# Designed miniproteins, single chains, continued (4): the designs that were tried, part 79

Each design is a single chain, and the fold is of that chain. pLDDT is the mean over its residues in the fold that is shown.

## One batch from the design tools (miniprotein)

Design m14729
Fold by ESMFold2-Fast:
Structure m14729 (fold): chain A 101 residues (1-101)
Amino acid sequence: MDFEEEFDVEPKVEEEGFVLQKVATYPATADDLEALKKELIEEAKKISEEQAEEIEKKLGEAIEKVKELKGAEVILTVYEGEANGHKILGLRVKIKVKGKK
C-alpha cells in the first residue's frame, strides 16, 4: 500500500502582490533534512523569527516521521518569494513510503 504524507510551511502571504522567485525540489534523507533544517532556519530568521519557528516545528515533525518510516523517500520543496516588498520563505516536505507487497 502506497503511503504519502505532506507537510506544508507557508508564510502568511497577501494574495495581492505575491511573486514567486525561486523553487527547488530535492530528494532527501533524514540526515539531509536535519542539515537543511539548520540552513533554512537561519535564512528564515533573516526574514521573521515566527517563520523560523514554523519551519523548525514542521520540519522537525517530518524528520521524526522519516526516522519512523523505514524505506521512506523524502522530497523537499523549497520556495522563496516576495510580497509587498517583504521577503517570504515557504517549505513543503513530501514523504513517500512504498507499501508492503
Scores: mean pLDDT 60

Design m14730
Fold by ESMFold2-Fast:
Structure m14730 (fold): chain A 94 residues (1-94)
Amino acid sequence: SLSPLEKLKKMVESFIELLNELAESEKWSEDVKKAIEELIKELRKTLEETPEDMPLSEAVEKLKKVLEKAKERYPEIAPLTNFLISELEELEKE
C-alpha cells in the first residue's frame, strides 16, 4: 500500500498532467494558458520541496496555499484549483 504522502504526490502529479494537456489547447486565452503554466511550476516546486518524512497535513496545507493563491490571481481556473483542494481534503480525512 502507498503511504498517504506518496498518494498525495501521485494525485498532484496526475493533476499536473491534466493541466499540461489543458495548456496545449487552442481553445484557451493566452492569459489562462499562462495562469495554468504558472500553477504547474508552483505545484512542481512544492512537490520537490516536500521531503519524504513531511507530515501529510503540512504537505496538504502548502499545496492548498499554492492553489488558493492561483485562484485569487486567476479566478478563471477556480474550478480546477477547487477540484484538487477537495481531493486533498478527502485524502487528509482518516
Scores: mean pLDDT 82

Design m14731
Fold by ESMFold2-Fast:
Structure m14731 (fold): chain A 92 residues (1-92)
Amino acid sequence: SDVEEAVALLRERDPREAAELLRRQAERLRRLAEELEAKGFTEAARETREAAEAVERAAEALEAGDWEALRRALAEAQRHGERAKEAMDKEL
């Protein structure tokens, strides 16, 4: 449901603005991954980096009008985000 809610919100925006928003989120995730790596949270950093790559693919799919690829990319980003949180919870 979270992925479908995100897709619905992105459909209400201008596609270019929505893609730029997704790319800003990917950049924020890359910065977070660098901070996590610097703190020794290697697994959480790796999962966060993979989430950033998935969000970048979501932006590309949105620009191409490929809604199925967008859904897959957002679901992949969510999965990696959840794994990053689980990895952090184990190391805290």
Scores: mean pLDDT 86

Design m14732
Fold by ESMFold2-Fast:
Structure m14732 (fold): chain A 64 residues (1-64)
Amino acid sequence: MEEAAALVKRIAEEHGVAISDEQARRLAAVLLHSVRDMAELEAKVRGMFENASPAEIAATLSGL
């Protein structure tokens, strides 16, 4: 879990999005239910930040 949360936070920071440790853990937990491994998690998180608008990302994080 901590490695998945750290990965989420790192990708968010690479895209200029400030995210809390708790939000990173919650997002990682939700996404881990739909992925098989850390490589799929990384791809899915990167896809979220690359394809979503800043407003859509903020709305998703607010729901966590």
Scores: mean pLDDT 75

Design m14733
Fold by ESMFold2-Fast:
Structure m14733 (fold): chain A 83 residues (1-83)
Amino acid sequence: DAALQQQIADLERQELMAAVSAGVYDVGYASSKTSKKRALEAGDQEKAKKAEELAKAYEEKRKQYLALKQQYQQQRDQALAQA
């Protein structure tokens, strides 16, 4: 019981940390999209391309952390079903 309770607590913490990480990358994505827009308005195609590449990288990281959150949630639900 103590071991199962600790496992559930650890999974809840991991789920929360994955959610926080996804949120950070979501902010990075929005910031990079704004940078791209401003670079295009200034006629700086090189900066616009770099900002677009950063935006894509942040979106992929966001997707990865959302998938991790889902995995931890499923593992927690399985542990709770055994409690």
Scores: mean pLDDT 86

Design m14734
Fold by ESMFold2-Fast:
Structure m14734 (fold): chain A 82 residues (1-82)
Amino acid sequence: MIIHKEIELKNESEKPLSAEELEKIGEELARKIVEELGLELVKIEARALVDKAEPGETVKITIRIEIDGDKAEAYVSVSLAE
């Protein structure tokens, strides 16, 4: 089974969010989803497709969770919202 989620996050701070910070946000969201489903997370990959999000910019966090039995693999990408 595959679960696909898209989450839009606006940078409402006065500071840019770095690619590393965006990847950590996406990874944490994916981990929370897997935990709420009661599954074992066996793989997680998070990639920012942008170098940063400036103040006031909105990013799209795309989370794909692939489920095999009680195990889950999570794949996260972060892009600018269209």
Scores: mean pLDDT 84

Design m14735
Fold by ESMFold2-Fast:
Structure m14735 (fold): chain A 68 residues (1-68)
Amino acid sequence: SLVDKISEKFGIPKEELKGKTILEVLRYVLEEKNASVRDFLEVLSEYLGRPVTVEDVLTKYKDIPVDS
């Protein structure tokens, strides 16, 4: 699942990711984990099997629950 991939990649407990949107998780990993936008987009692209841009996260995917 996306939650599993993000949890493993950024060292975040799965329970902290549940109920968050994709945009909220992006903000969390940038601010609290010092992760890069590129690293986050790479995880999303691998999960969806297609390239994901920052514009996609800010528009298309912003309100999508990460645990969907």
Scores: mean pLDDT 81

Design m14736
Fold by ESMFold2-Fast:
Structure m14736 (fold): chain A 55 residues (1-55)
Amino acid sequence: ERAARIAALEAERDAFLKEGFKKMQESDLDYAGNVISREVAEKAARLDAEIAALG
């Protein structure tokens, strides 16, 4: 069960990164870069903390 939760969090992170790259390709890099950098840092920190707590 713990491994399944870790896998789910990793999948969510991967999906977020894929969507972020698509937005960067279709949007202005200045805007997309700033938004993605901040959101990636915040969400990645949360996901990494959850993964660390589980594993």
Scores: mean pLDDT 68

Design m14737
Fold by ESMFold2-Fast:
Structure m14737 (fold): chain A 87 residues (1-87)
Amino acid sequence: GSEEARRLIDKARELLKEGVKLFEQGNLEEASKKYKEADDLARRAAKIFEELGDVDGVAEASLVQIQATVGLIALAKKGNKEAKEYL
């Protein structure tokens, strides 16, 4: 249902915020874990919104997924193996 998808997006956004903070602190390993979890939750939310025909929900989930992917690319460029392996 839409409630489940919204909770997944809210958690994914929180994980993105935590990931950015960890990345800025130089904790690349913990940042990669947060970005990977955010990406997974955003993809799960997108699937639920797609099944519901919620175009706005799909767009929101896709934006979160893009933000997580950008974070993982930045980590991979800094030599983080976990981010590189996930991409």
Scores: mean pLDDT 89

Design m14738
Fold by ESMFold2-Fast:
Structure m14738 (fold): chain A 93 residues (1-93)
Amino acid sequence: MEEEELRRRAREVLRLYEEMEKKAKEMLENNEPMEKFEELMEEFYREVARLIGIEPELFLEMVRNPETELSEEVRRLLEAFARAVEELLREEA
């Protein structure tokens, strides 16, 4: 994946995270039930998975079960995305 494309998708992940945190805070203030938080988290993870280029169901399985076996390709893709996000955060700081 091109570095420019990685950075663009990493910015989208950060934007989604900020939106998710804002919604979660509003839900907490409104005493929404746990099930609504689970729905919000699932939606967030599905969108993140698509931006990374991982099957959403595999990403959800990884979140639910940290021992889920990942291919070398998926691991490298996650590492590349984590690095891109970290670089963006350093540029904003």
Scores: mean pLDDT 77

Design m14739
Fold by ESMFold2-Fast:
Structure m14739 (fold): chain A 64 residues (1-64)
Amino acid sequence: ELGKKITEFIQKHKPEIEAVTDPEEREELRRKVLKEAGFSDIELKALEGDPSVTPEELREYVEK
């Protein structure tokens, strides 16, 4: 599942992310780490609970 893969990847980089004390910088670093792993902007929005992301769009990116 997309969410599980994203969570596992974040956990792998947790020490780097937690070293950032500013919440906004921490979220930006987390997004950057996921982008380097090949996750798209829409997958990152889904992780953050953005209701504008449709299930069809997520499925299309997961199939890549």
Scores: mean pLDDT 63

Design m14740
Fold by ESMFold2-Fast:
Structure m14740 (fold): chain A 101 residues (1-101)
Amino acid sequence: ADEATRAVIEGEAEISMIEIEAAVDGIASGDMEAGRAKLDRALEAATRAAREALAAAGIEVPEVDPTDVEGLLRAARAAGASAEVLRAAAEKAVAAARAAL
């Protein structure tokens, strides 16, 4: 696989781990609604951080759902974002999501 595809897959894997961690915490707390709301805020922060990183690199990305960070990274790859730009956007997304949790 090319480096850009690998960068997207690695980013998606880290976001999936964050979603799993948030789901486990929601179940453990007995408040799944609060857990879902917290996850949604984290994913919105991740999508915003990734979008800002992509915009700074000159990558135009179409509107995606505010919680769809994976879709944003795939759209950026389709728009010609390099592996380095995608990796940086994914790293910022993961950091923003973890900070919001």
Scores: mean pLDDT 80

Design m14741
Fold by ESMFold2-Fast:
Structure m14741 (fold): chain A 66 residues (1-66)
Amino acid sequence: SAVELIRQALEAVRAGDFDRAAALIAELLAAHSEQEVMRAFFQAAEELRASPEELQQFGRLYRQVV
């Protein structure tokens, strides 16, 4: 699911594994619409209590893949 892929990508960012995070974001974008990704992102970020730094780094990787 989109939520599961975003959770894994955020956890990869948290671990400093940006290559894995980028690969998971690419998989997410290949299988899901932008609306699905946006909805899932808010849910996953809230559930993981993601820090502002983690969210900023995810956004940077997302821009590189798109």
Scores: mean pLDDT 82

Design m14742
Fold by ESMFold2-Fast:
Structure m14742 (fold): chain A 91 residues (1-91)
Amino acid sequence: MEFPEISDEQYEWFLSNEEMVELAKEADKVLEEAGEVASKLTPEQQKKLKELTAELIKMVVEAMLEKKLVDKEKFKKLIEEIRKIIEEAKK
């Protein structure tokens, strides 16, 4: 999938929105933690993590393009699912 090019104006809009910045920071943190355990993941966990990560990126990109807030409920659920995979990998 070709990701659409995000303009400086679209990115500045995103950064000006405190709620979007906070959600992006939480996503960034959980993805960093996922990277730390990546070598411990099963093929099934790796596939699920890639799918969840792609959905998070898609939501952020679409929000920037449309200058609209993400669905917070869906976004937080995706972060929680990623965190569950991370915790299972640590066991």
Scores: mean pLDDT 75

Design m14743
Fold by ESMFold2-Fast:
Structure m14743 (fold): chain A 87 residues (1-87)
Amino acid sequence: KLSEEEAKEKIAEILEEAIRAGVRAGMDLATLLEHVSKVDMKAPAEELAKAALETLKAMRAIANEEFAQFLDEKIKEIEEILKKYKE
């Protein structure tokens, strides 16, 4: 069971991993940074998770095949974090 602080750290790690994976897959760094910049990293964990989920889904809409597979995995990880706030 993740604490709120652990959940926030995990979400930040996922967003950092998404930028790195996107660059390796040939995505434009400025576009990736624009999407991540819309996430308020100081928000409570539930709000941060919701914002990160929407950001990853937006990135997936513009992703190439390799990056899309990575994003699908990370989207599932954030959805599991969000389940904690509904139970």
Scores: mean pLDDT 81

Design m14744
Fold by ESMFold2-Fast:
Structure m14744 (fold): chain A 86 residues (1-86)
Amino acid sequence: SDALTLALEEAKNLPLVADKFSEADIRGKTAKDFSPEELAEIKRIRLRAAKNYYEESQKEKDTERAVGLTLAAIGEVEDYNLRFAP
């Protein structure tokens, strides 16, 4: 998707830093629950997850698994946009 393409471009230069939030910390939360600095960190985590799924899909030889990984990458971007990107 176009949204995935834009997210992967943004992910190219993400800093290698420890994640400040676990999946449990952001479950059921939206942008209103976090500061701008925390939202920037959540964006980095989600972009990294999308990038990792997409790169794994490019290495996968099984078509069904490759499609599943691509959908996972898209899902990370769409969930971020729905919950955290006003």
Scores: mean pLDDT 80

Design m14745
Fold by ESMFold2-Fast:
Structure m14745 (fold): chain A 81 residues (1-81)
Amino acid sequence: SNVLKETQIRLQVVGIRVEAELAKKTLSPKQYYEVLLQQLEIARDLKAEAERLNASKDVLNLIDKTIAELEKLIAEAKQAM
């Protein structure tokens, strides 16, 4: 169902955010940067899937905000290396 698919997308966004926060606290700057790059690719794939499924504007906005936050964190992490 569309509701189940959107719930799965929202849970994946939570997973992306948790992974980024844990990596920042536990990993070296270089390893943290690599995790952020992987999470950005996961978020972009998630956006493509959400668009294919005609997900709600709220879900698409959540993914776009997550991508923007990851891009900012990547730029900051790169400067810290």
Scores: mean pLDDT 90

Design m14746
Fold by ESMFold2-Fast:
Order: C-alpha cells, then structure tokens, then sequence
Structure m14746 (fold): chain A 80 residues (1-80)
C-alpha cells in the first residue's frame, strides 16, 4: 500500500499563541474530516482535498496578519 508523509513548518515573527491557535484549528478540522471518512460520507481523496484547502486558507489568514511569515508543506509518496 502507498503511504504519504507531510511535514508543515511555520517560520517568521509570529506570536507563539498565534502559531498554537493555527495548528489547533488545522488539527480540529482534520479530525472532523477523518471522522467523515470513517463514516463513509467522503472518500480519502475528497478528505485530502478538504484538508489541503483548509491549510491554505489558514496560511492566507496568517500572511494577511503577518506578511513576513513563511511556511512550507513538503510531502512524499512512500511505497510499502
């Protein structure tokens, strides 16, 4: 089976609580998406799209408040 590993890093002059809030917001949304996948309401592909879209939206919100912020998402498909 194929696995995917994603790493997200946030850089720049952002308050620690703002970083924590952003990460918690992403985690909560991801939890809801995973629950929908487990219930058969959405596919794994749909869930991945929803997760990616939400991360992008949170990133845009951070950039609007902190123009010097940088973030990167890297990913690799791992063959098992």
Amino acid sequence: MKKYRLVMEIYGDIPEDEKEAAMKKIEEQNRKIVEKIKKGEISNKEGLQMQADFIIEVGKELLAKYPSVGFVVTGEEIEE
Scores: mean pLDDT 74

Design m14747
Fold by ESMFold2-Fast:
Order: sequence, then C-alpha cells, then structure tokens
Structure m14747 (fold): chain A 87 residues (1-87)
Amino acid sequence: MPSEEEIIAAFEAFARATRDASAAERLAGLRKLVDQVIAALPDLPEDVRRRILALVERAEREGASVDEVDRVFAEIYLLLSEALAAQ
C-alpha cells in the first residue's frame, strides 16, 4: 500500500514533469496518474473513487485549459489527502 508520502511525491513529480506541457498532455498524464493511484488504493472509499474519476472524465469530455487541469489536479489531491487522513 503506498503511503501518503508516496502519493504526494507522485503528484509533485507529475507537476514537475508536466510544467511545460500542453493542456492535452497534462490531462493525459493526470488520467494515467489517477488510474495508477486508484489501482494502488483498493480500500479507497467508493464515493471518493467515483468523484475522482468523474472529475477526470468531465475534463476529458468537455476539454480543459491548463488552468482547468490544474484545478482538477488540486481537487483530486485534496480528495486523496482527506481520504488518506481518515485511514
């Protein structure tokens, strides 16, 4: 089971790696990161998992600017931090 520190490190590494990326590349990277984190957290509450997936799916469906991808990233990070703190 990844620690909160490992999940934070993964999000920080993503932010650093995608700093100069296009909105589409950043969104694709965020999708991959989310899928990896969800797979690594089988005990993640269903409501949290559903909310995270819905945020990414909406951004992919509607298109997103860099600022909108950053907002979705921050919302997902907050949801994961709250869920991990509750464990």
Scores: mean pLDDT 77

Design m14748
Fold by ESMFold2-Fast:
Structure m14748 (fold): chain A 60 residues (1-60)
Amino acid sequence: MEEVQERIEEVQRKLEELVRQIQEEAAKPNPDLKRITKLNEEMEELQKELEELEEEKRKL
């Protein structure tokens, strides 16, 4: 149970970092849209991992 908690926390931290990077890039006068798209795709993959970990936690 504790290992699943720690993995959830790590994924959440990574998601927060990606959101910050997206917001920073979007706030620039000339935002790099390709970079924003890549960061959004990484965020989506991490969200899927988070949902799977939360499902595992519910079954424990």
Scores: mean pLDDT 81

Design m14749
Fold by ESMFold2-Fast:
Structure m14749 (fold): chain A 81 residues (1-81)
Amino acid sequence: DLIDKMIADFNAKMKKAGITDQDLIDYMKQVIKDSVSMGDKAVFYVGVQRGMMQIRYSIGMSTKDQMVGSDITYDVVKKYL
């Protein structure tokens, strides 16, 4: 199952990055699942989400873990889709 492979790779990268916030992990897993339904627009979709998170971080509205999690989510989607 493609989704299972993406989630396994995502979980491994989040663990390596030291991200343990389960609510953040669950949210990003849902973003990956949603991206698969987008087909050829999946990379664009997660790219927009990543860009929004970078803007939020620059103005103090998101955490470093949210930024890193967005980067990992983008890399996983781009790798498999």
Scores: mean pLDDT 81

Design m14750
Fold by ESMFold2-Fast:
Structure m14750 (fold): chain A 69 residues (1-69)
Amino acid sequence: SIYDRYLKLSRAFYRVFRPQLDRLRSQMPPDSSNQQRSDQVNRIVRDSQRQAYREMGIDNPSTLVLEPA
């Protein structure tokens, strides 16, 4: 079902995303602007989506948009 596919993709995404987010928090300067933080988080989100799509066997991520809704 669509629900099962969503859960599997979501789990794959967060498995990759959470460690990268934690690493970013440790490495980001404390005086970073909201824009700088947003840009770095957006990069990690996109990288994590690509990895999750790869794990799911989806080769054409441009045909599927999965945004955190």
Scores: mean pLDDT 72

Design m14751
Fold by ESMFold2-Fast:
Structure m14751 (fold): chain A 99 residues (1-99)
Amino acid sequence: SSLKEKIESLRSEASSLESEYNSLKKQYDMYKSLANGYRELAKIAKSKPSSSDSAKDAEDESKKLESKANELQSEADSTLSRANSLKSEADNLEKEYLS
């Protein structure tokens, strides 16, 4: 059945997008962890004499990593939305197929 094949194709694509979402979320978590690490390093550097340059470098790197994490979060949210849309389409077609 061409309709059954379309349902299977949509579910396969949704599954692929969910896998991509999980990968993006893991990358987001890694970049957030790194950003937090550099932010803590900047705080430690600021508490020590003669460490203003090291503190600034760590803070700048933290902001760069946080920006990358925010981009990954936006891409993950978009990917999950697309996966959910395909699942919804497959569910609607499956209702028609079973009716």
Scores: mean pLDDT 88

Design m14752
Fold by ESMFold2-Fast:
Structure m14752 (fold): chain A 85 residues (1-85)
Amino acid sequence: SEREKRAEELRQEMDEELRELGEYGGEYYRNKDKPISKEYAEKGREELEELRELARRYGEVDPSAAETLERMVELAEESLEELIK
């Protein structure tokens, strides 16, 4: 069905975005002894905004998953802002 196809497309996009976020976290771990750069912070915000957009699109096929993703993004944004301080 179109709904199943849409859900599969969103799952694939989410898998790709989570991979990018994982690479982002790996960069932080490799540079943990250095100050957080403005460029690193901006990249993190971009990755989180992409996840937020995916959560919004998930709301059309799986509102429960969308709510969970939105909550995860909010917690990640709070964590990033705390790291930047």
Scores: mean pLDDT 75

Design m14753
Fold by ESMFold2-Fast:
Structure m14753 (fold): chain A 83 residues (1-83)
Amino acid sequence: MEKLAELARKLGEEGVRDAELGKKLYEEGKKTGNAVTYAAGGILLSGGGVSGELAVRYGKKAGDEEAVKLGEKALEISGSKLP
């Protein structure tokens, strides 16, 4: 269970970071018309959503509420919607 909880927390932390950065880049790309920044934001939002889903799944399995919270936060930020 320890390794699963550790993996879940790591996925949740990465998911939140990727989703937050992705959201910022996506919005900046839209504002500036920079297609590369917009695309990078979309990719990071997608990755954050996937990591968030895995963090929730593994966190629930491990009984790690912090991992579940991180995963849920990543999913909320990513909106599970891809550009």
Scores: mean pLDDT 81

Design m14754
Fold by ESMFold2-Fast:
Structure m14754 (fold): chain A 106 residues (1-106)
Amino acid sequence: MEAAKLAEYAEENPDDLTLLEMALLTAAAVGDEKAYEKVKEIIEEYKKKASPTQVEMIDKLLEIAELIREKKMEEIAKLLNEPLLSEEELKELLTKAAKEVLKELE
């Protein structure tokens, strides 16, 4: 997914909170700092005219996006009450990947 393209769509549709959310989280995940700052500025502008309930939701979105940007996966898991990927799960994924690589040698 192209973070820069989503940021352009967000600039064209600054009142579409769902699009702003998707653009911000995508930019944070891929490490596109330019797209991230652009979308964050649009969200801060939206926040000025938002209801108190929307402001609370936006503040939470910005918190999550910042944690994703900084690659703080453990803090994200804690904030969302989701389990962190375990060493056993990582080993299983690596074993599966190794089997796929071995299949390419056929």
Scores: mean pLDDT 67

Design m14755
Fold by ESMFold2-Fast:
Structure m14755 (fold): chain A 98 residues (1-98)
Amino acid sequence: SDAAVREALLTQVENLGLALRLLVEQHPDDELLRRMLRLVEELGRALREDAPASHILELARELEALVEEAVRQHPDDVLLRGLLAAVRWMIAQIEALE
């Protein structure tokens, strides 16, 4: 069900947004975290507006690239590795949308 997949994706994006807002508050000078938060907010908006799956996929892949950079800078950070796994799960779900 396309609608159920989009609802699950929106829930995950809202949870990622909450986590990233807390991280940005703790590290306000971290531009990479602010860029990740902006993309998560754009993903949430695209999902709420029923944007095409191709557009949602483009945003998710941009987010993946930023999270991969964060993991490269902090390879032992379990939270950042968890964020990468979550984004990759989202990409797999989006690829299943038609």
Scores: mean pLDDT 86

Design m14756
Fold by ESMFold2-Fast:
Structure m14756 (fold): chain A 74 residues (1-74)
Amino acid sequence: MRLSPAELAELSAQLVALAEKEIRELVAQGASDEEIREVAERWKRSVERALADYPEAAAAVIAKIEELLAEALA
């Protein structure tokens, strides 16, 4: 394992924060539901690549991005 538990938690939090910022900016700009979904899918792919060696952490971050997407489309 290359990352400590603290480093993994920090990276996971940073990925969620970056995805949240971009999704919230799109909502504020009046972006379409389709555009917001495309951005969320792009972030999910980036998370899968960044956390490829940490599948549990990747799943948790992806779940948070899906939660943010659901809030954005509500």
Scores: mean pLDDT 84

Design m14757
Fold by ESMFold2-Fast:
Structure m14757 (fold): chain A 56 residues (1-56)
Amino acid sequence: MEEALRRYRENLERLRKAFAEYADQLTSDVEAEFRVDEDGRLYLEVRNLADTPLAG
């Protein structure tokens, strides 16, 4: 399972990169990433990038 999971993780990295680019075009104020939980469960981590604009 270690080897299969490692290979799967590498494939997800490529997919995640493409997804992040696509998501950025749709939602500029949100960052999305695929992560693997302790249980080896895949989940999507979403972060809000648009909190407050820099003073200017």
Scores: mean pLDDT 61

Design m14758
Fold by ESMFold2-Fast:
Structure m14758 (fold): chain A 62 residues (1-62)
Amino acid sequence: EPSNTYKTVREIVLEIDPNAVVEEIGPYHFRIYVDDPSLVDRIREALDGTLPPWAHVEVVVR
């Protein structure tokens, strides 16, 4: 089931990159696929402000 956290993460990511794909691997564990490597740091910073410090976020350039 998509969590409320997943919905929030997806909204933030898609505002930065509308073509990104967000996958919830587990609780507070996300994998994000982007086509533009210049957006990686922006997405990471935006999510660092939103998620707890133990959250695991993987940003993958495809």
Scores: mean pLDDT 79

Design m14759
Fold by ESMFold2-Fast:
Structure m14759 (fold): chain A 77 residues (1-77)
Amino acid sequence: SPEERARVLLRQARLALEGAKDYLSQNTPEAKERAKALAEYAIDLAREAMQVGSGPLREEARRILDEAEKLLKEIEK
């Protein structure tokens, strides 16, 4: 179902976002590159979740998207 697909995408997006934060905390150029890739991946997953999910699932996807976009801007500084 679209709801089940949205839940799977949201779980994957959250894992990618947490991974990005963990890599960023390592303070190396290589980890920063991996953090960027994971943050971009979280954005893609959250956008897909917004397309297939509705109600609370779409709202959660929006929160993950906003957090991942903010993290990307911090990484680019």
Scores: mean pLDDT 87

Design m14760
Fold by ESMFold2-Fast:
Structure m14760 (fold): chain A 97 residues (1-97)
Amino acid sequence: DEEVKEAKEAAEELLKVLNDPNASELEITHAAQVFALELTRIKDPEVRREIIREFLESLSEEQFEKVKEAIETTLKKSKDEVTLKAYREEYKEVFPG
């Protein structure tokens, strides 16, 4: 599935940017926006939830705080309430506070 491949590649690029100490806030925000948009293109809700979970499990809590709002804002602007709900449920499970 091309959409699944693109979402996984966007997740890998976002992780690369988050692990780069020279990456700007703009670069991090842009990579997070790309990842969020690619998630909305996935048709299978279970596959989408799995990709979200794997991505979140790859992050430290500090890294997640850098992208949390950018991903959420992008999903809100895309009007994809299903993906937004899945994203919120998954991050509450991975980062329960």
Scores: mean pLDDT 88

Design m14761
Fold by ESMFold2-Fast:
Structure m14761 (fold): chain A 97 residues (1-97)
Amino acid sequence: IIVKIVATLRRAGAKATEVEERMNQFIADVLAALKAFGLKGKITLESPRTLADGSVEARAEVEVEVKTLSQAEELIAQVKAIGERVGAKVEIEVEEK
């Protein structure tokens, strides 16, 4: 089972460093969760960018292979909770393999 996670953090009136720090916290907490499950994920982090409306956006993608659907559900619940604490929008796709 492959779990694909996309986290987007967008803030109006924020500095790029503030958005970067929050996304780094998201990544650190996700990596800690993966380690607790004995999993390794592929993480792709995009540098913060200023959008045309003056907001700052950072995006991170995490791809993880899990052994069971139960493990996928538990990981998804933890990642959603981490995203909510950081203020990131989390989108999740599950592919059964």
Scores: mean pLDDT 80

Design m14762
Fold by ESMFold2-Fast:
Structure m14762 (fold): chain A 80 residues (1-80)
Amino acid sequence: MPVTEEIAKEAAERAEKAALAVPGATAAQASVDYDPEKNEAYVSVRVSAESDEALRAALEAGRKAAEEVPGVRTPPIRFA
């Protein structure tokens, strides 16, 4: 199924909203990397929270919300 930039942005907004809905989450930002030539979208979520438990819950909520949108992918986590 083709993904549009608009669908990718909506997935990012859903991810941010889901993360911020978690008690103790103070900020959430989703970034979109949309490739129109490949018709692929990647959503990355960054969260700030008052506790490690809230941070973990917010990240999981954001990822799940993004995954509900067909054709949206999350990039593999790289630790430097």
Scores: mean pLDDT 73

Design m14763
Fold by ESMFold2-Fast:
Structure m14763 (fold): chain A 78 residues (1-78)
Amino acid sequence: SEQEKLQELGEETREKMVELIMEKAGVSREEAEKMLKLSDKELLEKLKELGLSTQEANEVLREIHELERQGVRQAVEL
């Protein structure tokens, strides 16, 4: 069903975001999932606390927003 496809797409998008945070911040999956629940400001500050520069942290945030935008676009095309 379209609902099942939307759920699968949402799970795929979330998985890509979690993997991105794990790769860039060097954190566990559990920690990356917790970080994904943070606001943009809190996520940026947390990434910087984990050793990323302000530029690197902002790039991660932009990549997360791009993955979310791509997921929304794919969902609209269903």
Scores: mean pLDDT 81

